# Designed miniproteins, single chains, part 64

Each design is a single chain, and the fold is of that chain. pLDDT is the mean over its residues in the fold that is shown.

## One batch from the design tools (miniprotein)

Design m2214
Fold by ESMFold2-Fast:
Structure m2214 (fold): chain A 79 residues (1-79)
Amino acid sequence: DDTKRTLAFTFRRVADALEQADEETARQILEEVSRSFRYQYEKTGDPLYKEAADFMEELSQLPPEEAAEKLREKAEELE
């Protein structure tokens, strides 16, 4: 599934960015990525993008290190 593969790739890249970011920058990254996935959901109707957007919003409430770990776990599930 091309969408799952794209999401897994994106989640790993976001995790890498969060591991190098301070807490405020990490929150901004997650908010930006959430908005991007919400837009893709509105454009395509694919529920995977809605789930991804909601997931990013949940992760924005967590410490960056924990958010990065959860992103890597979710990426593995999508493969």
Scores: mean pLDDT 86

Design m2215
Fold by ESMFold2-Fast:
Parts: structure tokens; C-alpha cells; sequence
Structure m2215 (fold): chain A 64 residues (1-64)
């Protein structure tokens, strides 16, 4: 069935989100919902990925 419910983000969705993150690492709740809608991903998964990307970026800045 075409249901992506309870499925984690695909690699393609993750790559799109990484590109979105590069443009805006601190999106508003409205932008997160729009991104989730465009990628047909759960809002919670999008939020978790953005949080992870922010953490990863901060670690990279500490390491240069």
C-alpha cells in the first residue's frame, strides 16, 4: 500500500532535508510542517532530523 505511516525518512527525504537545513538551520514550526508536507514525511521525523543536524553542525564547529 502507498502508506508511509510509521516509516522512518528515506535517504532521498533525508537529502532534501539536509539541503533545506543548509538554507535555514532554524526553521519555524510552519516551515517544518511545509517541508514535511512537501516530502510526505511525518512532522516529528523532520523535527528530529533538524535537531540532529543542528547538533552535528555544532560538533563540527567545535572540531573546526
Amino acid sequence: PPSSEDTPLSEEQAKELEERFEKNPNPSKEEIREIAKQLKAPVSEVELLFQGLRTFREVQELRS
Scores: mean pLDDT 73

Design m2216
Fold by ESMFold2-Fast:
Structure m2216 (fold): chain A 91 residues (1-91)
Amino acid sequence: SKEEAEEAFKRAAEAVRRLGELLYEASKEVDSEELEELGEETSKRLTELGDKAYEYVKKGDYEGAVAVFEEALELIRETEERIRELIEEAK
């Protein structure tokens, strides 16, 4: 439903905000080109997913939009795990 798509969007938006906070804190611990490249690549992929979700919403395909937001949440989870690994490797 549209309400489910709006809720999925809110969850994804909150996860993006938390990821940004994690990247900022990680940048204080790790002076690494790999961390910068990871942030840039993840931002690009999240933007592409956002555009894809928006196209589904425009067509009234709310189930498609929810699936894309779930894909974005998975990408964020994987990125957070990689950031934690980079912090651990730097110590």
Scores: mean pLDDT 85

Design m2217
Fold by ESMFold2-Fast:
Structure m2217 (fold): chain A 78 residues (1-78)
Amino acid sequence: SKEELEKILKTLPEEAQKEILDVYRKYSRKYGEALRAGDLEKAEETRKQMLEEIRKVLSKHLDPETVEKAMKIIEESL
């Protein structure tokens, strides 16, 4: 759930939490723009890049099992 994701994210250093939020906002905007333009290939590429960037940030601070749990919730939200 989103609540579980927020709980996991709050265990991160404040700088990492901000980095993830900035990545999410940046790529969510690009994803929405691609969808509005009817560019489904660009939308899928943008979603993939967003997930990869978030995974990199999480992997610096969390164990692999917690990273996979967080990523599953994020993927379900996109």
Scores: mean pLDDT 83

Design m2218
Fold by ESMFold2-Fast:
Structure m2218 (fold): chain A 56 residues (1-56)
Amino acid sequence: SDEIEALVERLRAGEWVPKAELARALGISVASVDGLAAKGELEIRGDKARLSEAAR
């Protein structure tokens, strides 16, 4: 979908994305986004997330 593709492009560019926007686009909860950060897939700062350096 265009929405998911645009979000993936932003994440690959190393952009900080609101956790709520990422959760909505992936069809998961905000708590699940925090779970991805616990696995090292994402970096979290406040209400925002981005791809971890290793995942870029």
Scores: mean pLDDT 78

Design m2219
Fold by ESMFold2-Fast:
Structure m2219 (fold): chain A 101 residues (1-101)
Amino acid sequence: SKIEEAREKLELGKETGDEKYYEEAFKLSIEVLDEKGEKELAELLRKAYEAAKNLDEDKFLELHNEIIEKLKEIKDKEVLEAVRIGVEAIKGILFIKERKK
């Protein structure tokens, strides 16, 4: 249910351009990872989110690369989907904030 809700919020963010939906999608993706015991992936996504909020694109890319490397060891499709939604939501937030400069 949470992963489906996260996906729906991500699509609303893409359709409306409203940062609120990207933040809701991100929050739900983190909750899925925490419930799955994926503490390290959840922490990396939280750090990537903070980098995006600070418009630190270089730090976001560094953290995104670390996430991609860790995903190579993950076989749980729901964990993979949660990380995908989280990363896409963070990218949406970064894009919106860059356009408000």
Scores: mean pLDDT 85

Design m2220
Fold by ESMFold2-Fast:
Structure m2220 (fold): chain A 54 residues (1-54)
Amino acid sequence: FGIELSPESVALYAAAGIAYSAGDDDLMEQLVRESGRLAGMSEEQVQREIERLK
């Protein structure tokens, strides 16, 4: 397991999905990075998640 998503992390990730749907890749990346940090992810794991969403 190792990753426990807080409600704030989940909300930021959902907002990232909305930004992605609107074509705002920069905002999506910022929101995913912040969500990942709150979830205790490393910067490498956050970067992999961003690449996975694109």
Scores: mean pLDDT 73

Design m2221
Fold by ESMFold2-Fast:
Structure m2221 (fold): chain A 110 residues (1-110)
Amino acid sequence: MEEELRKQAEEVARGFERLGRTEDAQNLISTVTSLIDNGDLDSAQKLIDQQRDKVVKLFQQKYPDLTSLENYVNSNIKDKDLRTQLTLLARHLALQGKAEEAKEAIDLVS
């Protein structure tokens, strides 16, 4: 349980780091660690869930092309496994400022 909460916090913190929000990432890890050490596992889970939602919203705001690419994949790709792989590729390329290249890759398999 504690190890799973730490792992979830680390995954959300990596999301903040990808957004250039290193201080938010460090604060999340520190606060979750403190809550776990105090036995407050429910508050730790709630904080992780709240911060995960925040990361998702910030990602959508900072990379609007990513949201457009994810919607494009969902509209044009019927295969579930391929849709998952292309969404991950689109996310990776959008983070590199290569949203157009991601779109071209999707069009090749559509």
Scores: mean pLDDT 74

Design m2222
Fold by ESMFold2-Fast:
Structure m2222 (fold): chain A 95 residues (1-95)
Amino acid sequence: FRDKQKVFEEAADQIAELLAQNPEDLKALGKALAKRLGLPESEVSTPEATAAQLVALAAVDPEAAREVLGTVKNPELREELQRILDETRARLKAL
């Protein structure tokens, strides 16, 4: 329980740092995530909020998370975000 929360928080922090450096991709990803989750865009307007929602989506629906990542135009960022989500899922499965 506690270890799972820490893994989620670490993944969200890593993703937030990457999104903060890529504001155009943050905007595109946030908009796609808001549409997918039925949330107002204000709930996905910061790197931290967008990262937390993306990690939460990947935990319950990894295919939907992968589809949402398809909106990220920077291929290196897209691959890194997918890698973080895949590693997070593997860590959660090991717990």
Scores: mean pLDDT 82

Design m2223
Fold by ESMFold2-Fast:
Structure m2223 (fold): chain A 97 residues (1-97)
Amino acid sequence: MEGKEKFKERYEALLPTLKENFEAVRKKTGSLEGLKQFAIDYINYLIDEFKKLNPSLDEEKLNEIRKEAIERVKQATSIDELVDIIKETFEKLLSLE
């Protein structure tokens, strides 16, 4: 459980600022596609950091979470949906056994 607890401690504090980060990206890119790319990059970052802290976990399960999250990002139409996808991805990672 140590790797999951370290991941939670390090990255849970970033979740309250996600909407502000997306609003900043929106102002720079002016496009939904730019926001989706930022969300995909963030999801990949979280999963890669989780893998580093939990190296014995099944990579296939991590890849399934990654694929599902990225597919949902492609269908998203708002910043709130993108934030929710990232938060749900974080919770799914913490629920892996």
Scores: mean pLDDT 82

Design m2224
Fold by ESMFold2-Fast:
Structure m2224 (fold): chain A 96 residues (1-96)
Amino acid sequence: MLEELIERLERIAKELEEELRKDKSLSEEKKEEVRKLLLEAEIHLGLARMALSLNMPDLALKHLRLALEYLRKAAELLDSPKLPELEELEKELESL
């Protein structure tokens, strides 16, 4: 369950990175903001994977919540079609 969620968020992060690369409407300042948010999300996803490998599910959940928050903020700035999916995942994570 948590491993599948990490993989799903990693896929969404890559899709948002692709959207950022193709975007021509955002200012350079906003593109830099999105890049920083995606980097923070990637760091927390990596930490979640490490925590899970160490059998620390509470720590993994903490990092997943942080990664999801950063991905949601990036999706909002990009006006991404991935935003509703991220909101759904946030509700699923709250039920854990």
Scores: mean pLDDT 85

Design m2225
Fold by ESMFold2-Fast:
Structure m2225 (fold): chain A 90 residues (1-90)
Amino acid sequence: SREELERQLRALILSLQNTIEMMEGLLEKDAPDSQLQRAIRAGKLLLENAQKAIEQGKAAGGDLEPLVARMEEQMKRLEELIKQLEERLK
């Protein structure tokens, strides 16, 4: 339902915020490679789930558009953070 989709989008927004904050924290610390690798894998899975939800949100339109836009900006930030964590593993 539309209400279920809105709840899913809001839950994913919170997950994206938490993951972004966690990854930013790892970049500020001398975190071990194992933590970086786990964070990268978790982030990639979250991006895949968020992408599916965004597709549904775009199809629904209307008042879900601001939530979709917020998620797209969070996904861009998460992709940047994943790249930075991967660079640290080199």
Scores: mean pLDDT 88

Design m2226
Fold by ESMFold2-Fast:
Formats: C-alpha cells, structure tokens, sequence
Structure m2226 (fold): chain A 59 residues (1-59)
C-alpha cells in the first residue's frame, strides 16, 4: 500500500512537470501519518509555493 501511495504522489508531481524522488514521497507520506489525501495536500502546497522547485520540502 505504501509503494502504491508513493507511486500516486510521483504520478501527481509528474503531471505538474515535477520530478519527485521516492525518498521524498515517502517523507511526505510519513509527515501525513500515512494519509494519502493529506500527503497530496502537502505536495500541492509545496508545488504551489516552489513554482516547480519541490526541493524546498527536503528536510
């Protein structure tokens, strides 16, 4: 299930023209408590703020 959630986050990032590494997708999922909807929300905020520079979300 986690691998499928990581793939979904990566697919969404790719649709926005971004390359999201699996390690960062896993970190976002962990921050969301494993909730994919929350994780997608975090990713959308990251994409919106960075204007294509998702690296600002790297810890």
Amino acid sequence: SQAAAVAQLQAFAKSQGLDLPAQLAQAILEASGGNLDVALGLLKMTIKDSEGKYQQYVP
Scores: mean pLDDT 72

Design m2227
Fold by ESMFold2-Fast:
Structure m2227 (fold): chain A 70 residues (1-70)
Amino acid sequence: AKANADKVEKEIKAFVSNLSTLTREQANAKIDEILKKIDEIKKTASPDVQLRLDMMEGTLRILKAVLDLS
């Protein structure tokens, strides 16, 4: 699970770096894709990895809410 969590964190960092180049629709679709990956990893994750994934999920949900206001 750690390797999968590391991979998803890298994907989030790449997404945030390119956020200004995406349409709202593209950004929302990417957030939904990453959230789905997080949920899948959480099914087999240790408590430490689950905490890390919960923090990533929370951050993405806040970002999605902000995008929906724009």
Scores: mean pLDDT 79

Design m2228
Fold by ESMFold2-Fast:
Structure m2228 (fold): chain A 95 residues (1-95)
Amino acid sequence: SLEELKKQAVKLLEEKKKELEEAFKNNDFERFEEIVRELQQKIDEIYQIDPELGRKFAEAVQAIVMALGYEKEGKLEKAQEYFEKAEEIKKEILE
């Protein structure tokens, strides 16, 4: 069902966000790139099943990646803005 797909998408976002945050904190660039490539493949897969869910999933992934990038640049206010955006998108997916 669409509701089950939404729950799976949110769970995947939560799992991969933690993995990205850990890789970024540890300066593990290779692991970060590996996770981003996995997420790009999952975006395509979800988009083919449900384009709206795929777009929201992609937007959440982009928000997480941008937040981590801003954090690395010391732009903490912008980083927090994008982390909050990702959390809001996850809530929208479950609605």
Scores: mean pLDDT 85

Design m2229
Fold by ESMFold2-Fast:
Structure m2229 (fold): chain A 85 residues (1-85)
Amino acid sequence: ADEFVRTTIRLLATGKYEELIKFSDEYIAKHPDSPLVGLAHYLRGIAYEKLGKLEKAAEDFAKAKELLPEAVLRSFEHFLKLMGA
């Protein structure tokens, strides 16, 4: 759990958007029942948005909203804003 969050935030903060997409793809495939799958979709959506792939970003954000409690999503959005991402 902590390793997933640490790795994804590092990739996002360093602008490694394609690597973040690949890492999120692998995490979703290997851990489909994980409560972090919604966060994986959310972070992959951000990476797609940064790369200008707005349709794919919208799909991932919709899936994240479906899978995550709004309070958890808001807390994570607030955390990312504080980190300058």
Scores: mean pLDDT 79

Design m2230
Fold by ESMFold2-Fast:
Structure m2230 (fold): chain A 91 residues (1-91)
Amino acid sequence: SSYKKRLLDLESRVGLLTMQTYVLMNDPNVPESAKNELRSLMDQMNKLMEEMRKAYQAGDYKRFEALGKELDNLISKYENLVKKVNEQIKS
């Protein structure tokens, strides 16, 4: 189903961000404040992924779509933070 594809696409994307977070957490040039923000965003994304899986299993597609949009917003916030951190490290 289109909902299953959406779920798998988001799981894949969050998985990639998890790997990226691991790399950044082990980078001594990344500020501790940024590491704390990255951890917070990853925790929020993982919680939304779990809620999306539950909504999908329950057939609650209205809730699924709403949670998916919220997760898209968190992913955008994460990507913006990473871009800012990378620019600061290169400076």
Scores: mean pLDDT 89

Design m2231
Fold by ESMFold2-Fast:
Structure m2231 (fold): chain A 86 residues (1-86)
Amino acid sequence: SAREKFEELAERLEELLERLERLIEEGAPREELERVIREMSELVEEASPYVAELADDEEVRKRVEELVRRAQELVGEILGVEPPRR
């Protein structure tokens, strides 16, 4: 189902977000950070039709908002943009 495929892709995206956080902490080269960001972008594109199909699902919307928030914070750190105040 669309929900099951979305959950699969969301779980993979969470794994990539955790990996990106670890790489940032380790001071990994920008090239490695960019590789993970590229993989995340590919997953977001793959998830897009399922998110559209599940637009009325409040739980899906909430999860997408949370994942987007985390991704934007991490990408901001890599690009040298000040992260949101903690």
Scores: mean pLDDT 78

Design m2232
Fold by ESMFold2-Fast:
Structure m2232 (fold): chain A 66 residues (1-66)
Amino acid sequence: MVETAVKDAVINGKPVKVSVHLDTDTGVSTASVVDKETGEILLTVEVKTSDMEEAFKKAVEELEKK
């Protein structure tokens, strides 16, 4: 099954949406960061974790490095 969570965030002064999809069968979470102004997907990251908050943090960290 897939669980989904969406959070609004501001990263480096840019308003973004972070969407996390957890595959409960595999324990893999996929996080996608979308620019709220353009709708462009800025980043997609997969984390081998059932903790959706950990996947959210990983996506934020990866985007902050850009």
Scores: mean pLDDT 78

Design m2233
Fold by ESMFold2-Fast:
Structure m2233 (fold): chain A 67 residues (1-67)
Amino acid sequence: SDLELEVLLVSAAVYATIAKESLKKGDKATAEQSVAALLEIAERIEPIDPAAAAEVRERAEQLRKQL
């Protein structure tokens, strides 16, 4: 549903922000956990909206490359 997708997208934005801030502070462990959460959220979005899932996965991969 639209509400489920919206909640997942908001959760993805929150975890992306945590990952970026953790990387800036040198907190690799929190950044790794946040990237893992992003990938799990992308898997949950995939059956609802594959295009949105691909965008979340791409964002997670960009952050993961900085680990």
Scores: mean pLDDT 88

Design m2234
Fold by ESMFold2-Fast:
Parts: sequence; structure tokens; C-alpha cells
Structure m2234 (fold): chain A 72 residues (1-72)
Amino acid sequence: SEKEEKEKRIEELVEELEKNLKPGDTNLDEKQLEIWKEIVKLDTELVLNPNEEQKKELEKALEEAKKEILEE
């Protein structure tokens, strides 16, 4: 099902993110932040079933957060 496919994709993305993280490392690089954004979007779709406007707002918020982290 679509839900199972999204859950599997989240699991794969989490594994990819974890492969490059050192214990205690809280700073994600640009590639890791893109993976994090995809995880959050997929999880939000599974839990909250957001409409198109909510998805756009989430995308903007995640992109803003990514930029702030990278500009540190």
C-alpha cells in the first residue's frame, strides 16, 4: 500500500542519514538536511494527511530551517 511504501522510504532515509552521523553530532550537512526534509514530509503525510496548502507551508518551513542551519 502507499502507506507501507512511505513507511519503508522513511526507514531507508533514516538508515542513510544514520550511516554518516557520529555519536553526539548534531550538525547535519546539506545532503543530510535534504534527507531530513524528505523524512519529515513523508512522516507528516502518513500522520496528518495534509492538504496541498499545508504541504507547501511545510516545504517552505523546512527549506528555511535548512538554510539557517547551513548559514551557521
Scores: mean pLDDT 76

Design m2235
Fold by ESMFold2-Fast:
Structure m2235 (fold): chain A 75 residues (1-75)
Amino acid sequence: MKRGRAHVHVQEDAGSDTAQVTVVVLDEEGNVLAILTKTVPKSKVDETIAELTREAGRRAGLDEVEVASVTHSTL
């Protein structure tokens, strides 16, 4: 079974109702396998984290991806 860890960064736009969601997927050795980014309405951030984590894992050929961290910033 191939396992990976996702590190998620959510950058919220203070001037609008949008956020940029970036998911970085690493293998068990810490190698970067995939980076996906999408700009979405703030109301869709949680579903976008799930969507991008699944897609990044699929592209990386991983059986399981654990969300290891979620960080937030505001611009």
Scores: mean pLDDT 83

Design m2236
Fold by ESMFold2-Fast:
Structure m2236 (fold): chain A 74 residues (1-74)
Amino acid sequence: SSHEIALSTGDEIKKLSDEMKKTKDDGDKKAADLEKKGSSKSTIDKVRDDTDKKVAEIKKKADDLGDKGESLIS
């Protein structure tokens, strides 16, 4: 069974940092693979843009945990 524990803000930020690194690495590898296959610049740029967007989403979560800590819960 899944067991969830309350993690410190630092532990969650570390997890998100690791996820950002993985997302960027996976995206960079995908872009490099497309470049090796002779894909167009626009195709490669799209993959890089999509990767940067995903990294930004994870960074926002980390920033929200570090700086805000507040959410409206009803």
Scores: mean pLDDT 73

Design m2237
Fold by ESMFold2-Fast:
Structure m2237 (fold): chain A 84 residues (1-84)
Amino acid sequence: MKKVKEIEEKTIEEIVKLLELKGNKKEQEQAYKLLKHIHFDGEPPPADQAALAAVLLPKLTPEKQKKIVELLEEEEKKIKEALE
């Protein structure tokens, strides 16, 4: 359990630095969960998160999107290894 939380915290920190997010920890976690949902589920953001998506989308250049995908895929691999 602790190892998984450490992996998630590291991923959140890297996304925050990449996108220059200025919100509190709760807002940073919401942004992380939204990006993970879009990447893995392939669905548009939920209606209640549309305002957050509107703030994040201008920060998502193609290069930053690619880096976020790499970070999320690396996180999934590390979580899978931690659960074995």
Scores: mean pLDDT 72

Design m2238
Fold by ESMFold2-Fast:
Structure m2238 (fold): chain A 84 residues (1-84)
Amino acid sequence: MSEARYSAGMINAVGAVTSAELGIRAVEAGDLKLGEQFIRGAEISVRAARENGKLDPKYRETIDREIARGEAAIERARAALEAA
């Protein structure tokens, strides 16, 4: 079922990807402080997704995959910040 998109775990996991992508854009624009703030926000969203995901056992696999995407996006954003 496609209801996972409305769970708090899914919302936070997708939010982590979005925040990490905004972090990359801020770094590319030369705003390293804003980039770090967005990356930190993404890390907080990943933690929230993990805690909320524990409450959605039937959607666990979908939430875990989106958390993995968020963590990969954070790693990419951190690499961009370190290269700047």
Scores: mean pLDDT 78

Design m2239
Fold by ESMFold2-Fast:
Structure m2239 (fold): chain A 63 residues (1-63)
Amino acid sequence: SQILEDTRKLAEILEKHSGNASPEKILEEARKAGLHPSVIVSLLRAFGLPRSEIEKALEEAKK
């Protein structure tokens, strides 16, 4: 499944930054890696980020 591969790649990006990167930076790297926005949103929610920050990051990922 492409979603499982994308989830693995995003987990690697998150581990690389060790919580020091902003959601926008993580989304930008994931977007460059070709990850689907739904996978990114699900993982950000799992990490307890506020909805407002996720929404801002989603707007950046759309462009």
Scores: mean pLDDT 67

Design m2240
Fold by ESMFold2-Fast:
Structure m2240 (fold): chain A 102 residues (1-102)
Amino acid sequence: HHMEELLKQAKEELEKMTEELLEKAKKAPPGEFSTKQLVYPELGVTVVGVGRAASPKTGVVWAIGQIVSPEGKVYYSTYKVEALFNEEAAQQVREKLDESLS
């Protein structure tokens, strides 16, 4: 079943990328993950320990890291950049992620 195989592979690929970076994030204190913290006061969020990956199958770009909300709640996840923020905010996040990975 072609579609089930593609969906399974996409999930496994995403899980592998997420697991590796989340394990690295768990070993660092909140706000000190990896080497750089990205703060977006206008969006009310902080992103730390970011990784960026493009799916070779779909071309979708995923951001991976620790997200801190204005309330101080911490999330460890992968997210589609455009889905997390509006288009303007997503563009700003993309630019900052690219700088962080450089």
Scores: mean pLDDT 49

Design m2241
Fold by ESMFold2-Fast:
Structure m2241 (fold): chain A 87 residues (1-87)
Amino acid sequence: SKEELLARIEELLEKAPLPEDVKERLLAVLEEIRARTHLSPEQAAQEFVVRAQDIADESADPEVQAVVAELNEQVGKVAKELAEEAA
């Protein structure tokens, strides 16, 4: 479900070694996605990944970029798991 996907992304984000300002921006993205009731779980995951990558790129910090890349990889795996469970 979308709720299960968002909960797992939030857990991954809490564990990620990111600066607090970056975490707050990513949590805001997650809440924006949560408010968009018409998004499928796959669309929600894809929008999070794109928005997170943009935030990482804006930071111009290679360490932040590396952590966000790892987070986005994990988000993709979670989305795939949930899609396979629904099929």
Scores: mean pLDDT 83

Design m2242
Fold by ESMFold2-Fast:
Structure m2242 (fold): chain A 80 residues (1-80)
Amino acid sequence: TELEIAKNDAEILLNLGEYYAKQSENEEIKNEILKLREEFKKKVEEAFKKNDVDEAKKTIEEARKKLSELKEKEDKLRFE
């Protein structure tokens, strides 16, 4: 179902965020990733409790974008 797909996507994103946090050498970026994970987990769980697939998908896409931006920010710091 769409809800099961969204739950799987959320778990993948949470695991990816944990991986990036563990690999991060920048304390500020690490803390931002951990904060993003906590906020994302709470918000996506609320959407799942309401069976709101659209809200869950929106929450996942917003978190995915923010995680990507944090990863890009750290990559720039490593090369410059």
Scores: mean pLDDT 84

Design m2243
Fold by ESMFold2-Fast:
Order: C-alpha cells, then sequence, then structure tokens
Structure m2243 (fold): chain A 100 residues (1-100)
C-alpha cells in the first residue's frame, strides 16, 4: 500500500463522515432544505477530493478541502453544525499538510 495515499484517504474520510453525520442530523431535525443544500454543494467537491487522494495529490487535496471550507461557511446551516464541519475540515487539512 502507498502510505501517502492511505494518509490522504484517512484525512478525506474524516470530512466524508462529518458531512454524512451532519446530513443525518439535519434530516432528523426536519431541515430537509438545508440537508439538500449541503449535499448539492459538497458532492462535487468531495468527488474531486477523492480523485486527488487516489492520485496521492497532496496539494490538490488541500486546495479542494479549502474550497470545501469556503463553500460550507456560506451555506445556510445551523451555527453548531457549520462550526463542527469547519473544524473537521481544518483537522483534515492539517493531517494532509503533514504528509510528505
Amino acid sequence: ADPVKLDLEVALALVEIAVAVTLISLRNQGRFDEADALRAATGPLLEKAREHARNGDVDGLIETLRELKATVAQLPLPEEDKAFLLRVIDQAIELAEKVK
């Protein structure tokens, strides 16, 4: 196994899990429009992030995660859910930056 690719996949998995948990939480709160907005906005960026991780492209993953962070910051989400997602994205960026 390529350790760089594995570390990038782990960093991305944290973000993917956080988005999935937030989608479930929003739907359980009856916030279907916010859940649909989150899914629509993050879907293409997560797909792009997966390609970068699969290719061992550290810089490409970091830039895509920064774009994801900017996108999430602008979404009409409850402040606690938004703050949670932004923290996890920042943690994933830090993990990716430690990869060589």
Scores: mean pLDDT 88

Design m2244
Fold by ESMFold2-Fast:
Structure m2244 (fold): chain A 88 residues (1-88)
Amino acid sequence: GAMEEERERARADLERAKALIKATPPDTSVADIIWEALQAGVSPGAIALALMEELGLDEETVIRRIAAVSGVPEETVRRDLERVKELL
């Protein structure tokens, strides 16, 4: 169903974001990681969750940084993150 398809897309996006983080040199800025993930078509919520899980960053920090890099409001990033967490 639609929810199952959305869950599989969220899972694929999260896996892609985590792979990007793992492939990135340790001295790379979080902003550069976010930019590359956005250019690869990864959702802001999946990027946020991946940064929290792989780099141990707090939720408020990842929301603010993704909003700053993407140009979307923090509330939009937060809603997308909550949806990704709900699906997974």
Scores: mean pLDDT 85

Design m2245
Fold by ESMFold2-Fast:
Structure m2245 (fold): chain A 68 residues (1-68)
Amino acid sequence: MGEEIVEELKPLAEKAYKEKDKEAEKKVLALLEAVQKAAEEVEKLGLNEDTPESVKRAQELLEEYLKK
């Protein structure tokens, strides 16, 4: 579950790294940290079908990044 969101962020991290955009890289790192935290919460809760608030928040941050 959390790993699926990380998979969505991989292309963004790869792009920021290749472009060497320091500001974009910082934003992507913040998103990756939020997703990692959400994944840890999902694993701790043992949820499989339902998406916890932390995971939804990580997706919202990803959408905000894509908007900018």
Scores: mean pLDDT 61

Design m2246
Fold by ESMFold2-Fast:
Structure m2246 (fold): chain A 63 residues (1-63)
Amino acid sequence: DPTLPQEEQTRRVVEILREAAKSLPEDARQAVLDAIEKGDLVTALHILRQHDPEAAARARAAM
């Protein structure tokens, strides 16, 4: 929701990424989680898009 503060938008994106990562292969899931822990949401989105482009689109829509 673009009307939310940037910090809240980031939290929502992270929640979508974490939920979507549960459906990924173990290696891809771990890579997404590691990117989130580093604060690198761009890398997390890129990895997710390679495996689940619909989930990546949902995460981008939450930004």
Scores: mean pLDDT 77

Design m2247
Fold by ESMFold2-Fast:
Structure m2247 (fold): chain A 83 residues (1-83)
Amino acid sequence: KKLEEAVKLLEEAKQAVENGDYDRAISLLEEARKILESMLKEDPRAKTAVRLVDEAIEAVKNGDREAAIEILDMLIKSLKAQL
């Protein structure tokens, strides 16, 4: 169920990026990152997810909306396939 919570936060973060609310997007991404990082010892796939969240945060901080949306869309799809 932690994975479902992380997916929800990532979907909300993507919506925030689409709306131009970058501060909210970063906060939501940092919360999702904490959940995914807590899963690292149980699921090695979480390591890739954490890295992609870090890349999305960097894209948002650099104002690269297109890159942030692309990374989040890919990550959300990948994680939903594991539910």
Scores: mean pLDDT 84

Design m2248
Fold by ESMFold2-Fast:
Structure m2248 (fold): chain A 69 residues (1-69)
Amino acid sequence: SAFRERVRAARAAGEAVGLGGGDYKGMSAEELKELSMKVLDEVGAGEASHQELLDGLEAITGEKLSLPA
């Protein structure tokens, strides 16, 4: 859950989350999908809903993401 809040805070501040140290705002859908998989690995999918992670990343990037089941 800490990551979800960090993503939200980063979006509000216009900053990178720090997952790869990159700028997320201009990423392609494929790059965002790879990022979402890294997010799941870092947070633990069982500890945060897919919707929360997806919403946070979508808010940072402005792109819709698809998470694996």
Scores: mean pLDDT 53

